# Designed miniproteins, single chains, part 96

Each design is a single chain, and the fold is of that chain. pLDDT is the mean over its residues in the fold that is shown.

## One batch from the design tools (miniprotein)

Design m3347
Fold by ESMFold2-Fast:
Structure m3347 (fold): chain A 71 residues (1-71)
Amino acid sequence: SAAEQQRILAALQQQLADLQANGSTLSREELEGMLAHLRGLLAQLRAQGMPQEIIDLVEQIIALVEALLAA
């Protein structure tokens, strides 16, 4: 539903903001766990045919986690 998609979008936007603010304080192991979880979530959301804006946001969060792991 549109309401469900809006809730998912809001939750992902909050997760991105939290990672931007505090991601550098997370351990390598925590970041690796988050990356595995987010990759699984991305596959699930794609399979469900979620809107591209939700897919793009998950991909942005994944890119940030990968950047934090490379630092």
Scores: mean pLDDT 88

Design m3348
Fold by ESMFold2-Fast:
Structure m3348 (fold): chain A 98 residues (1-98)
Amino acid sequence: SMKLVRAAILVEAAATLFLMWVLVSDKEFSPEELERAYEIARRAGELVRKVLAGEVSDEEAKEEILRIMDELIELAKKYNPKFAKELEKLKEELEKEM
């Protein structure tokens, strides 16, 4: 489904933008929080690969998209509440469009 491909790519973009912001930010992040940001971005990229390769069902892809978004929102709320609100809006639109 093109809708699932677009959703997966948008989630990867959001996770990557947050990771890039974490890396250039002057804010102190714990090693564990940096690892979490990296792992969220890595899982989002792997999801895009699996969706494009047809290696996951539509249901499994939808569940993982929402799981990654929830984890990203949770982490973003602590350091960048404004970005977290934009992620919450994106999640709502993805749920509506999927």
Scores: mean pLDDT 86

Design m3349
Fold by ESMFold2-Fast:
Structure m3349 (fold): chain A 113 residues (1-113)
Amino acid sequence: SLLDRIREELDRIAKEAKSPEVQKLADEMVEVFEKALRGEISVEEAVQRMIDLMEKIAEELIKRKHPNAVEILERLSSIFAEVLHELGAPKELQDEAVKRMNELIKKAEEALK
């Protein structure tokens, strides 16, 4: 299933990050996606929660000066875009999410130069 594939990709990313904090945040992203798929939360709420979790992941990677922080965030951005498409998120929310992720990637790139 798409959920199993996303779970496997997020687990792989979390292991590469070698951070228990990133692993916990990645697990929370999977839970948010599962809740949205079950209709327990709105797509709008799921998008906002996922952006908040990605901001926390970016902050942790920057704090730890992780060598692959930018690559990890780019992979997370790709997974997030796929999740938003699957959930049928409105174009305006998808555009906002892309903008927010690009800002996080730029912040990590500048902080880790």
Scores: mean pLDDT 85

Design m3350
Fold by ESMFold2-Fast:
Structure m3350 (fold): chain A 69 residues (1-69)
Amino acid sequence: NAMAERQATIEEAVKLAEELAKQLGLENYRDTAVKYARDVAEKLAPTLSPEEVIRRALTAALIAINLGK
């Protein structure tokens, strides 16, 4: 089921973004990282591979954390 696979990819990207914020000691940016990872993953999941979706979502989370937004 393509919809279920897309949702699984989105949730994996979100989980990895949350773990990344925690590992960097930036828990106060966790919600921001999760928000940007989810937004990017939801936007790209229909058109890109799961691996590329996760890569793009985590990149967006890292940029958001680094900008303090």
Scores: mean pLDDT 81

Design m3351
Fold by ESMFold2-Fast:
Structure m3351 (fold): chain A 74 residues (1-74)
Amino acid sequence: SQAAMDEAAKESELLSRLLHAVTAGAPQEEIDRLLEEAAKELGISVEEVRQKVDNLLKARDGGHAGARAIAAAA
């Protein structure tokens, strides 16, 4: 359905913004805000968003610094 496609596109965009902020070394407060916004917009938990971003960081050449920033947001 169109709604499902729109939600998939929204998820991709939100996760991409988070991934970019994390890899750019954004402040923890900014990362926390983006995590909460993504969770609210997608209707899932902050922890679930964090897991999705962590998986993307690991898939993209380890992303160790970014993974630590996401973990610290817990």
Scores: mean pLDDT 73

Design m3352
Fold by ESMFold2-Fast:
Structure m3352 (fold): chain A 88 residues (1-88)
Amino acid sequence: MEKMTEGMIAAAEEIRSALSSERARRLVELSIEALRAKAAGDEEKFEELKKEAEEVYASLSDEEIAELQAAEEAMRERSKAIVEEAVA
């Protein structure tokens, strides 16, 4: 589980570096921190990070949302590849 979480964080970091919007990058960064908080069992911090991410998402333009959706899809495919590589 811990190794898988680190793999997901690494994939998210790669996606974050591909984003041109600082706000979109901030949202991915908050998602990475939320994954770390959840893995550490810090439920209070996880809830705070989720709320901050929601506020950032609400502030995004249609163009930033489109870029984020594309990045989220790429991250999802990347995460699948990591899981497949780790298993078989």
Scores: mean pLDDT 74

Design m3353
Fold by ESMFold2-Fast:
Structure m3353 (fold): chain A 55 residues (1-55)
Amino acid sequence: VEKVREDLLLAIDQVPGLTPEERERFRAFLDANAGKSPEAIVQAAAEELRRALAK
């Protein structure tokens, strides 16, 4: 589970166009969902990232 969080943080660091503030918000989002299943974390993270990139 901790590895999923690390992999997602690495992925967002490689996404162009995200501000440092948006990356920090995403990290807080992952922390808030740390107790959930890996599947739930990945799904929620994907939705948040898609929203950020839609601009």
Scores: mean pLDDT 69

Design m3354
Fold by ESMFold2-Fast:
Structure m3354 (fold): chain A 112 residues (1-112)
Amino acid sequence: AAPRTWSEGETEVLDEAAGLRLVTHRGVLEEDGTRYSGGVGFVFTGGRVHGFSARGVDGELVEEREEVRPEGEELDVPAGGAPGSREFALWGVFGAERAREYAERELARLLA
């Protein structure tokens, strides 16, 4: 069976003002004959990590998720798993522009 992992991926590190750091990994996930675009992203601030995920088909968003953990705990970034399983809990964002939108949103929350 084909591995259910992100492939053809790219990693971006975006450092934003006020102590926010964003790391994203984007790529392609092929599962049950469907090719998804998306990935996982992480916002680091003050001893916490905010994981977020998105995946889509043909440019249409299918799923977004968010999870918050203490920094230093492993986030659930799956090597495989079925759609809707906990192993798919953290998938990233589409492109640097979308990652930036998420970073700006989280920065606003953290400064409130």
Scores: mean pLDDT 50

Design m3355
Fold by ESMFold2-Fast:
Structure m3355 (fold): chain A 91 residues (1-91)
Amino acid sequence: VPSLEEVQEQAKKNIESGEKMPELTPEQKEGLEKMKKLYEQDVEYLEELKREIERAVAEYERREGPLTPEERQQVAERLRAIEEYIEEAKK
């Protein structure tokens, strides 16, 4: 089963391959534009997800007190994974 990272990387490669073809039909150009739009929507979703996690953590710490070292590490690992995914998508 391909990971989300593998699916996203494959989509990027398909877009780049389409752009390298010298004689695209109108249908192929439309397909390429649709793929680009879906790729951009994924990045926007991940950026919003990152912001929501940061807001939820801040609100939790305000109400319940600071996160434990273990909880802080889990949050940091999740945010790092999302950030790496965004960075990979933007390359």
Scores: mean pLDDT 66

Design m3356
Fold by ESMFold2-Fast:
Structure m3356 (fold): chain A 68 residues (1-68)
Amino acid sequence: SHMYQQLKDRVIALVDKKFAGFPQSKVDDAKKTALDALDHLWKQGFSEEQILAAVDTLIDDLADEYKK
């Protein structure tokens, strides 16, 4: 679906932005985790706005955790 593909593209862009300067393995892990979360929330019927807010928070939490 068009909306799902746009959400995937936006999530990938968020990871690339928030994980700038991280090792590629961490970037790849974050992309996989974020896209998996997107898929789960999409299947649960959450709105695009709710999904993006939740995934944005998840990416921030992952970046913080991976700095440790």
Scores: mean pLDDT 87

Design m3357
Fold by ESMFold2-Fast:
Structure m3357 (fold): chain A 106 residues (1-106)
Amino acid sequence: SRLSEAAAELLAVVDEVLATGDVEAGMAQIRAILETLSEEEAVRLLQLLAGYLLTRLHDAEAAGDEETAALLRELLRRLIAYLEEHYADNPVAQAIVAELRAALAA
């Protein structure tokens, strides 16, 4: 389905960013994918992406992979900014931002 395709594309973009370090190109691709979706679908996928990025960050920090952890923290900061810019009034988006800010402060 469209959502399954979009989810797979988002995960592939994350892997490409971790391989290349090109956060700007990755964020441009994420924005293009989200533009093809409704607000409810986009926020749902962003919630799944946030959980995936937090899991990958935890694994990178546990492994002592400072370079991967830095890229994941950068992606999480960019995701917070995107959610606040585009979905400020969405309660699910607000909950994602709160969770991500708490995780990055720890």
Scores: mean pLDDT 88

Design m3358
Fold by ESMFold2-Fast:
Structure m3358 (fold): chain A 92 residues (1-92)
Amino acid sequence: SSTIDTIRKTMDTQGVDKDIKDAIITIARNIIAKKGDDDVIKSMDIIKKNISKMPKPVRAIVVGLAKAIIMDGSNKQRAKAKDVMKEIKKIK
């Protein structure tokens, strides 16, 4: 709850698009609940397509979530998280 509230407040401050906000919150909730492979993968695809449009504080949140998935996620989630990390590395 507290972690999700912090993520939400950061995104609201940065004025990111609703689709990006919804994708990040979906990933955060599913990581905390340890469920939702398909929802996490679909949300990470949305993030990957929009990562260059995200402000630095929002990209930092995505990095944290991707690292958490790489440590504790399913094989499919970890592969997608690594793809997202590669896209972030291209844009700084």
Scores: mean pLDDT 80

Design m3359
Fold by ESMFold2-Fast:
Structure m3359 (fold): chain A 83 residues (1-83)
Amino acid sequence: SRELEEFRERVELAIKMMEEMLANEEEFREKAMKEAKRTEEEIDKFLEMARALLPLFREMLEADPEERERLIEEMREIIEKIL
């Protein structure tokens, strides 16, 4: 379905963004501070979230609907702990 295709595209985009962040942490930090006016603490939290969430987003691409709901809940718990 279109909804499933749009969901997969969003998950794939999130994975790509997180991989780029983690591959170039120094560049991401410099850009976020200079262009987005983010604090060092905010950047550290974003990097921590990316490290924790990336494996779960990858798992979500191959997950069935029931497993997907479980992964979303795990991601929510991780986000709440970091923020």
Scores: mean pLDDT 80

Design m3360
Fold by ESMFold2-Fast:
Formats: sequence, structure tokens, C-alpha cells
Structure m3360 (fold): chain A 104 residues (1-104)
Amino acid sequence: MSEEEKALIEAAKKARKIILATVPFSPTLWATLAGLRSLGIKVDEILEANSPEELVELILKHAKPGDLVILATPFGLRTELEIAEKIKEKIPDLKIFVHGLGLV
């Protein structure tokens, strides 16, 4: 098990709510959900948006301090990091998992 996977599992155990943030009709959604379930992580809510800007707005509307947001989008690493940074400017205590980087 990788260090990223260990950190994700520990964050998920402590989270009030686990939110998966993605795009509509994501071809990787099924694989992402299966991977999370294999780690014992149950997703409580799925947020879907067609753009990074819409996804930031949805996360800010639905997420609260103590929640864990998992970003699983085709936007790419740089854009997912920018999404995470914008959210943390408004909700600093929100934990965000970015694939390839880990917890932010």
C-alpha cells in the first residue's frame, strides 16, 4: 500500500462526510469508486460539474469543515491543484485529496 493510499484511508476514517468531485459521464468513475471501495472508503456524495469553475462552486456549496473531498476529474493535475487551492482559500480546514499529489 502506497503512502498516498495510507494518508487517504486515515483522512477518510476521520472525515464527517466523503465527497467525490468529478465530471458528468466520467469514463473513470466506475474504476475510481471500485478503487475507493477496495481501500474501505465509502463515498457519501458525488458532485458533478462540466468545468473547474462550476466544480469549485459546487464544492463550496456542499462541503463543510471536517469533510474530505476527493478530486477525480479529467482536467489534469495542475487544474485539480488550482481547484483545491481556491477551495482552501474559503474553507482552510477542508481536506482535499488530489490524485498524484495526495492530501492538500
Scores: mean pLDDT 83

Design m3361
Fold by ESMFold2-Fast:
Structure m3361 (fold): chain A 110 residues (1-110)
Amino acid sequence: TVDELLKLLDELIQLIQEILEEAKRENLPQEVIDQIEYSLELIQKIKSFIEKNKDKLTDEQIKEFISVVSDGIKKLQQLKQNKDYHGFISTLDSLIDKLGDLINKLIEDR
């Protein structure tokens, strides 16, 4: 359901916020902090797009978004536990690209 997707996006946002806080606390390079902040802003924009378009999404599209976000969260949680910040950023970038592709497909179908 779209509500399930929005909850998963909230979990993803919280996970990124936790990594951002940890990166700032550990005094990671500003370039790394900026990359995480930018990724957080992009995921927040994706959530806003889904909320604004929730009544226009098909069940199949919602399931596809849920699958991508759910798989992404699992990988990101593992990387966070291992303190693999480079892997976290790389995986998050890949996730954002996949979500962007799904959104672009939705826009083109209009």
Scores: mean pLDDT 84

Design m3362
Fold by ESMFold2-Fast:
Structure m3362 (fold): chain A 55 residues (1-55)
Amino acid sequence: MEMSRETALKATGGVLLAIGDGIDAGKPVTPDDIRAAMLALGVPKDVADEVAAKL
């Protein structure tokens, strides 16, 4: 199934936010950080879990 445009944008935003937060905090970005950021933006859990699992 194709991801909706909104879900794809939120997932991308979550990844970028996690990377930015990691850089600002001076710590490595983990798959859990990326998952948490995606969930905070309203990305469905299944999508967030799948993206994080591929890292």
Scores: mean pLDDT 74

Design m3363
Fold by ESMFold2-Fast:
Structure m3363 (fold): chain A 96 residues (1-96)
Amino acid sequence: SDLEKQAREEIEKLKSSDPETRIIAVQNLLLLAPKVPALRDEIIAALVAYTKLDRSDPLIARAVLLLLSGLSPQTRVTDPAVAAFVAALRAALARQ
């Protein structure tokens, strides 16, 4: 599907040498992941791998903050796909 193609393109952008491209890719993957359940585990693995890069890098800290912002307790998770993605991402991050 077009959404699956977009998600794969955003995963590839996480490898960009441009910091802004990487941060935008993180944000786009957070928005796309609930809409593409077939790629959920691949997206989670890519985001977890990105957050494991050198933790002294301010851009990695920014990416972690963006991920945590998307997991805000104030966000009303009424969509089951969003709830499933958030739960899976939290579990993957906790297994580090």
Scores: mean pLDDT 69

Design m3364
Fold by ESMFold2-Fast:
Structure m3364 (fold): chain A 91 residues (1-91)
Amino acid sequence: AREEAERAVEEARRLALEIVEIARRIAAQGKAEGLSDQEVADRVEAAVDAEEVERVLERLREALARLDPEEAERYRREVLEPLAEAAKELA
C-alpha cells in the first residue's frame, strides 16, 4: 500500500539524512581544526560506513518506485541528492 511505501521511504530518508549530517559535521569540524582534505576524508570514511550509505540509497530507490511521481521527486531532491553528494565526498 502507499502508506507502507511512505513509511519505508520516511525511515530510509531519516537514516540517509542522519548519515549525511554526520559526514558534513565531521568534515566541517576537521576543516575547522586545520586538517588537510585527505585527513578530513579519512575521518569521514572512518565514521560513516559507505556500504551503509549505498544500502540506504537502494532501499530509497525501491520505496520510491511505489510512490506517486510528485512525492518521489520531492524525496529525490530532499534526500537522494544530498546523500549522493555525501557519498561522492566519501569516495
Scores: mean pLDDT 68

Design m3365
Fold by ESMFold2-Fast:
Structure m3365 (fold): chain A 74 residues (1-74)
Amino acid sequence: SKMEELAARYKELAERALKEIEAKKAAKDYEGLKEVLDKLTKETVEILREAGYSEELIKKFVEKMEEEKKKILA
């Protein structure tokens, strides 16, 4: 049940983020795109913590997301 709730929460987050990303890309709103990506990273970190991932793995995830964000915004 807890894992099903976390999976549903992540699915809703991902679907919402994809819609917002597409809207910001279409508008060429790179500041808004950055905000959407930052929010997605933050909310995903919360789900990972609730799922019991270690702080070391969460930090590594955040570092990878920051690298990917730089590539998308370049």
Scores: mean pLDDT 82

Design m3366
Fold by ESMFold2-Fast:
Structure m3366 (fold): chain A 113 residues (1-113)
Amino acid sequence: SKEVLEEIQKLYDEFLELFDRAREAIKKGDVEKAIELLQEMISLANRLKELVKKYFPEDEETLKLLDEIISLLNQAIEAVKKGNREEAMKLLDEAYKKFREAFEKIVEKIQSK
């Protein structure tokens, strides 16, 4: 349980760093860098989803939140490609909020075991 918590905390920290960098890239209009960072965030969300499936396969609510995060990040990539920075930032902020909710649920479950 401790090792799982440490891995999940590391993924959370990496996601926060990517979030800050993605926001900056979007603000600067660096389309290529923004897409790269958003794809890295999708990769981290998928890694977290695999950990949830492995350790908490009954947690349909958290898996649904992770799917919604991945969907929002893909929509943010499309907004970036269209030059819609305001929409991309809105979608990224919504994905971040849902990621925090998913992380809090996962940490609570690990601490309850």
Scores: mean pLDDT 86

Design m3367
Fold by ESMFold2-Fast:
Structure m3367 (fold): chain A 65 residues (1-65)
Amino acid sequence: KKEEVLKAIALAIKRLEEGEITEEELKRHIKILAEKYNIPEEELFKWYKEIKENKELLEKIINSL
């Protein structure tokens, strides 16, 4: 479950960086993931920050598709 959520967040970050989605859309995706997987929004935003700060982790997660 966590791996699936991390992949979704990483993909959203990549799409934001490529200009395919807005920051508002990314935040909405995180809220939807929080509801779907029953994880607090604060926890998902924490993971988002960790992935965004670590480019190697971001690439590793995306390549694990």
Scores: mean pLDDT 78

Design m3368
Fold by ESMFold2-Fast:
Structure m3368 (fold): chain A 89 residues (1-89)
Amino acid sequence: MEAAEGLRAALESVRRAVEAGERDKALAALDEEIAALDEAIARETDPERRAFLERLREFTRRVKEAAEKGDLEELRRLAEEAARFVAEW
């Protein structure tokens, strides 16, 4: 559950940063989570679990793209969708 816990922490940081208008904080949290997911994927030997981690990584990458563009509406929507992935973990 390391990757899921990391994603949850990053989502909480992103949510707070979006509400405060602090885009740079959101980007930093997302970069850390993408790096953690890349490490988890590299270590994962189960193909089903690996596919799930790759899906989380791709979703987190899209959240980062929205944050880079300053699209706060899209960023918030994507962050709420990512939180749903953590709930299903």
Scores: mean pLDDT 72

Design m3369
Fold by ESMFold2-Fast:
Structure m3369 (fold): chain A 67 residues (1-67)
Amino acid sequence: SKVEELAERLRKEKEEEERDLREFEKEAKEKLKSLSEPQKAAVEAALALQRIGIEILEELAKKLEEQ
């Protein structure tokens, strides 16, 4: 089914985004002490945006999996 194939693709994209987020969180944590307050705020905002994107991908995949 085309719908099942699209759901699988979104699941794969979510997994890739989760791996990318984990790497970004690790890098941010390692560099945190060398960042200014505005730089820290920008990094925190970017991390929050990426987490929201992952949640959206989960909901879209679930929507396609509903039969």
Scores: mean pLDDT 84

Design m3370
Fold by ESMFold2-Fast:
Structure m3370 (fold): chain A 97 residues (1-97)
Amino acid sequence: SRQRRQQLSRRSRQSGEDARRLGDQIDQLRDQMLTQTNQTIQQMRSGTLSQAQQLRDNLIQQYDDLGRQTGGGGRAIQSQVNTLLNNSLNNFRQSQQ
């Protein structure tokens, strides 16, 4: 029992440190993706609806590829970015009506 608990405790500490490092990397990635998303939204506002759609699709594709590499954390950020981009595109469409 003691040997199993120490081995599980050591593995749990290593996994905890790895999870913390991954969390920090995901937070940094999130900030970078949100900054790029905001810049893309600004570009969408200054262009045509067709250009806005192309910018959205290009950024979504870029983040889909990144989400595949990073797993769950990257996909969560991708979902947030997709929501922001879709809302911005819909607002732009409404302003053009």
Scores: mean pLDDT 66

Design m3371
Fold by ESMFold2-Fast:
Structure m3371 (fold): chain A 100 residues (1-100)
Amino acid sequence: SMDQLIQQIIDHAAAIAQAIQNGDWDARRRHAAHLLDSIRDIIQQAIAQSGVDAGIRTLQDISQRLADTTGLQIIVDVPMTAQNVQDFLSLMQQAVDHVA
């Protein structure tokens, strides 16, 4: 369910924040990979239901919720409009790589 995917995103983001605090680079990378997979799933769901622009808005919403909930700052230095699903997945990868 969407609630389960959101909870997985929050849990992995919290684990990344904890790993950063502890200097645990292996845990940070592992949880960052799981965070990427969970974000991809929820955003692909949003695209399937409401199109690519809805997916981009979902990415921005998740980035804000992560900052508010875990203190993790995800910087997305990319265009707000994607031309297709592949561009959108690239935006997600860039956001996660910036945290990892």
Scores: mean pLDDT 65

Design m3372
Fold by ESMFold2-Fast:
Structure m3372 (fold): chain A 68 residues (1-68)
Amino acid sequence: STKEKAKQQAIALATHAIYARKQGDEDSAKMLEDRAKQVLLKAGFDEEEAEKILEEAKKEGEKRLAAQ
């Protein structure tokens, strides 16, 4: 579904944002987080849902990077 694809895209974007931030690239990290939120909003999530999903996507991204 569109919403499931958007959640997976948000996780990928959030993971890239965490990586960029760890490399000292805060501007790229913010851009990627903003893009993740836009993807969720376009998929039909409201503002509160998109923010919550992005927070969970960031947690998932941290777990994925920590496992490496």
Scores: mean pLDDT 86

Design m3373
Fold by ESMFold2-Fast:
Structure m3373 (fold): chain A 62 residues (1-62)
Amino acid sequence: SFLEELKKKTQQIVDDYKSGKITKAEALEKLQELGIEVSSKLSGDELDQALKIINEGEKKVS
C-alpha cells in the first residue's frame, strides 16, 4: 500500500542518516519533501496517517 511504501521510504532516510550516509539537514529535507508530496496526493484520515509516519521519522533524526 502507499502507507507501507511511505514507511519504508521514511525508515530508509532515518537509516541513511544514522549510518552517516546523509547529514541531518539532508534527512530533514527529504522528510519535508515527502510531507509536501503526501499533502498534495492524500486527504482526510490517510493524510493524517501519512503525516504521523513522517513526523515519527523526523523525531528519530532530531
Scores: mean pLDDT 86

Design m3374
Fold by ESMFold2-Fast:
Structure m3374 (fold): chain A 94 residues (1-94)
Amino acid sequence: MSKEEAIEHAAVLAYITLQEAIDAGASTAEALDKALAVFKERVEADPVLSPEEKERLIARAEELKAAHADASLEEVQAAWGAMTRELIAELRAE
């Protein structure tokens, strides 16, 4: 698995978790907590990502959660997609 594939896979699984929590009637904060937990677990378990890359990826996801705790579900979904695209673009630029 490439680093790009690792990030995309973690982000997709987290997004599925976010959507399932939303569909189950969870609050935005609860849905983000669950999504972040999945993202963190997948990123930390990945053998291709460096420790520094893992820290950066987790920090970006934690920043998104902090910034969007009171946001609408639509805003959170848009922000998660934007973050994923930015992380992939940053990796490609390195």
Scores: mean pLDDT 80

Design m3375
Fold by ESMFold2-Fast:
Structure m3375 (fold): chain A 74 residues (1-74)
Amino acid sequence: SAEDEALAWLNEKGRELRAYFEANPDLSVEEKLALMEEVRAEAERKAEELGLSPEVRQYILNVLDAGIRAIRAE
């Protein structure tokens, strides 16, 4: 389903970002936030492409926003 595709994409992006941050511990908070904002914009485009419901779109954005808040707390 479109929802399953979107959630699989989110999980893969989360895995990629975690691996990248772990490999690059010298990244500034600002650099990490820039990468997260890029992924957030990609998520919005993906939601439109797949025709996701507003509820599923908001769920995905909330997950990314939680990650952004965690980075800001560093």
Scores: mean pLDDT 87

Design m3376
Fold by ESMFold2-Fast:
Structure m3376 (fold): chain A 87 residues (1-87)
Amino acid sequence: MTYKITITLINASEEQKELAWLAVRAEGQELEELHPGVKVEVTRESEDVIVVTVEGASEEFVREWAERLKAAFEALGIEVEIEVEKL
């Protein structure tokens, strides 16, 4: 089962955009390393939009991971909108 997570950065500075991109890539890599049955692809669609596809995880797992990402960005002062959809 595959899920698409769309992360939209709201009024982020150039530095915040780069930090967000590096952070999402690091979290995605860690997710694959900790869960061998899960595949994660991270794509930068634009300066303000990062897309993560997660395969092999449950909807609950993916939504919890997305909520954790949102909380982490909010703690860094980065405003984000995160949408999770089933493919």
Scores: mean pLDDT 85

Design m3377
Fold by ESMFold2-Fast:
Structure m3377 (fold): chain A 64 residues (1-64)
Amino acid sequence: MYYGKASDEQIAEFFAKIEEYAKKEGKIDLEKVLELAKEYDVDEGLARGMAELLAKLEKLPFIE
């Protein structure tokens, strides 16, 4: 994985996908988040941070 390769659009699309997935599953699974991050070239640390914020905002369990 590269750091800083994802465009703002790729990051936004990644976030939208984890949000959609989280709402369908009723949880945020870190392994799934990291798989999606690799597909969109999103930094792992950024992806984790975004997933954690989403879990808090949507009141969903965050599974590591």
Scores: mean pLDDT 77

Design m3378
Fold by ESMFold2-Fast:
Structure m3378 (fold): chain A 89 residues (1-89)
Amino acid sequence: TTVTTIGVLVTSSNPRVTEADVAAVVEAAKAVPGVVRATATGNPAARTISVGVETTAPADEAAAAIVKALEALPSVASATVTAINASPG
């Protein structure tokens, strides 16, 4: 089974990135079908959140679904895919 790691950069709509914003981003990513792991790190100085997702879904479909889920959050101004790495199982 191929596991794909997807990196996403989130730009915060809030002037301050909080732990609650980071937690909401992780939960939204985990809710996407096929996602087996999601982690995120906030950067308050840059007003960004770096998101890492591991999924068993096809990379293109998973990336699109993750971006859509993250952009639905009120604390997210934009979400951009930064990396897609597939690892054969």
Scores: mean pLDDT 82

Design m3379
Fold by ESMFold2-Fast:
Structure m3379 (fold): chain A 76 residues (1-76)
Amino acid sequence: GLELIREAGLALQAGDYERARELAEEAIRKSKDNPRGRALGLEVLARALEGLGDHEEARRARKQSEEYRALFEKKK
């Protein structure tokens, strides 16, 4: 949930991109039916992947985050 996303964000601030990736992936898995949680997790995952030099995977994660963001923004 959001706690894992927060921990992933803290790992990003510490420069621990591998830990940030693991925590973001876990948050995404636990947010299967939560578009907001998935969008936030994918956004942190993209930032971690860019820190690791995985630019292709980072672009893919960012695109998926935007798709999930559109789902919960249209709800209003």
Scores: mean pLDDT 80

Design m3380
Fold by ESMFold2-Fast:
Structure m3380 (fold): chain A 60 residues (1-60)
Amino acid sequence: SNHDAATLGAAAGVLAYLSGEADAEGAARIGKQKARELGADEEGQEMAYNGVLRGIAQLE
């Protein structure tokens, strides 16, 4: 589903940030790209992007 794709994309982005692969902005783009690959529409891709940034902020 769009929600599942966005959630998995956000998780991938946060993981990239925590592993040192990307900074916050780069991680958000990774999450958005992963959501797109998993079939998320534009809204789901935006949810993944914002989900990564929000997730990172909550970890700090």
Scores: mean pLDDT 86

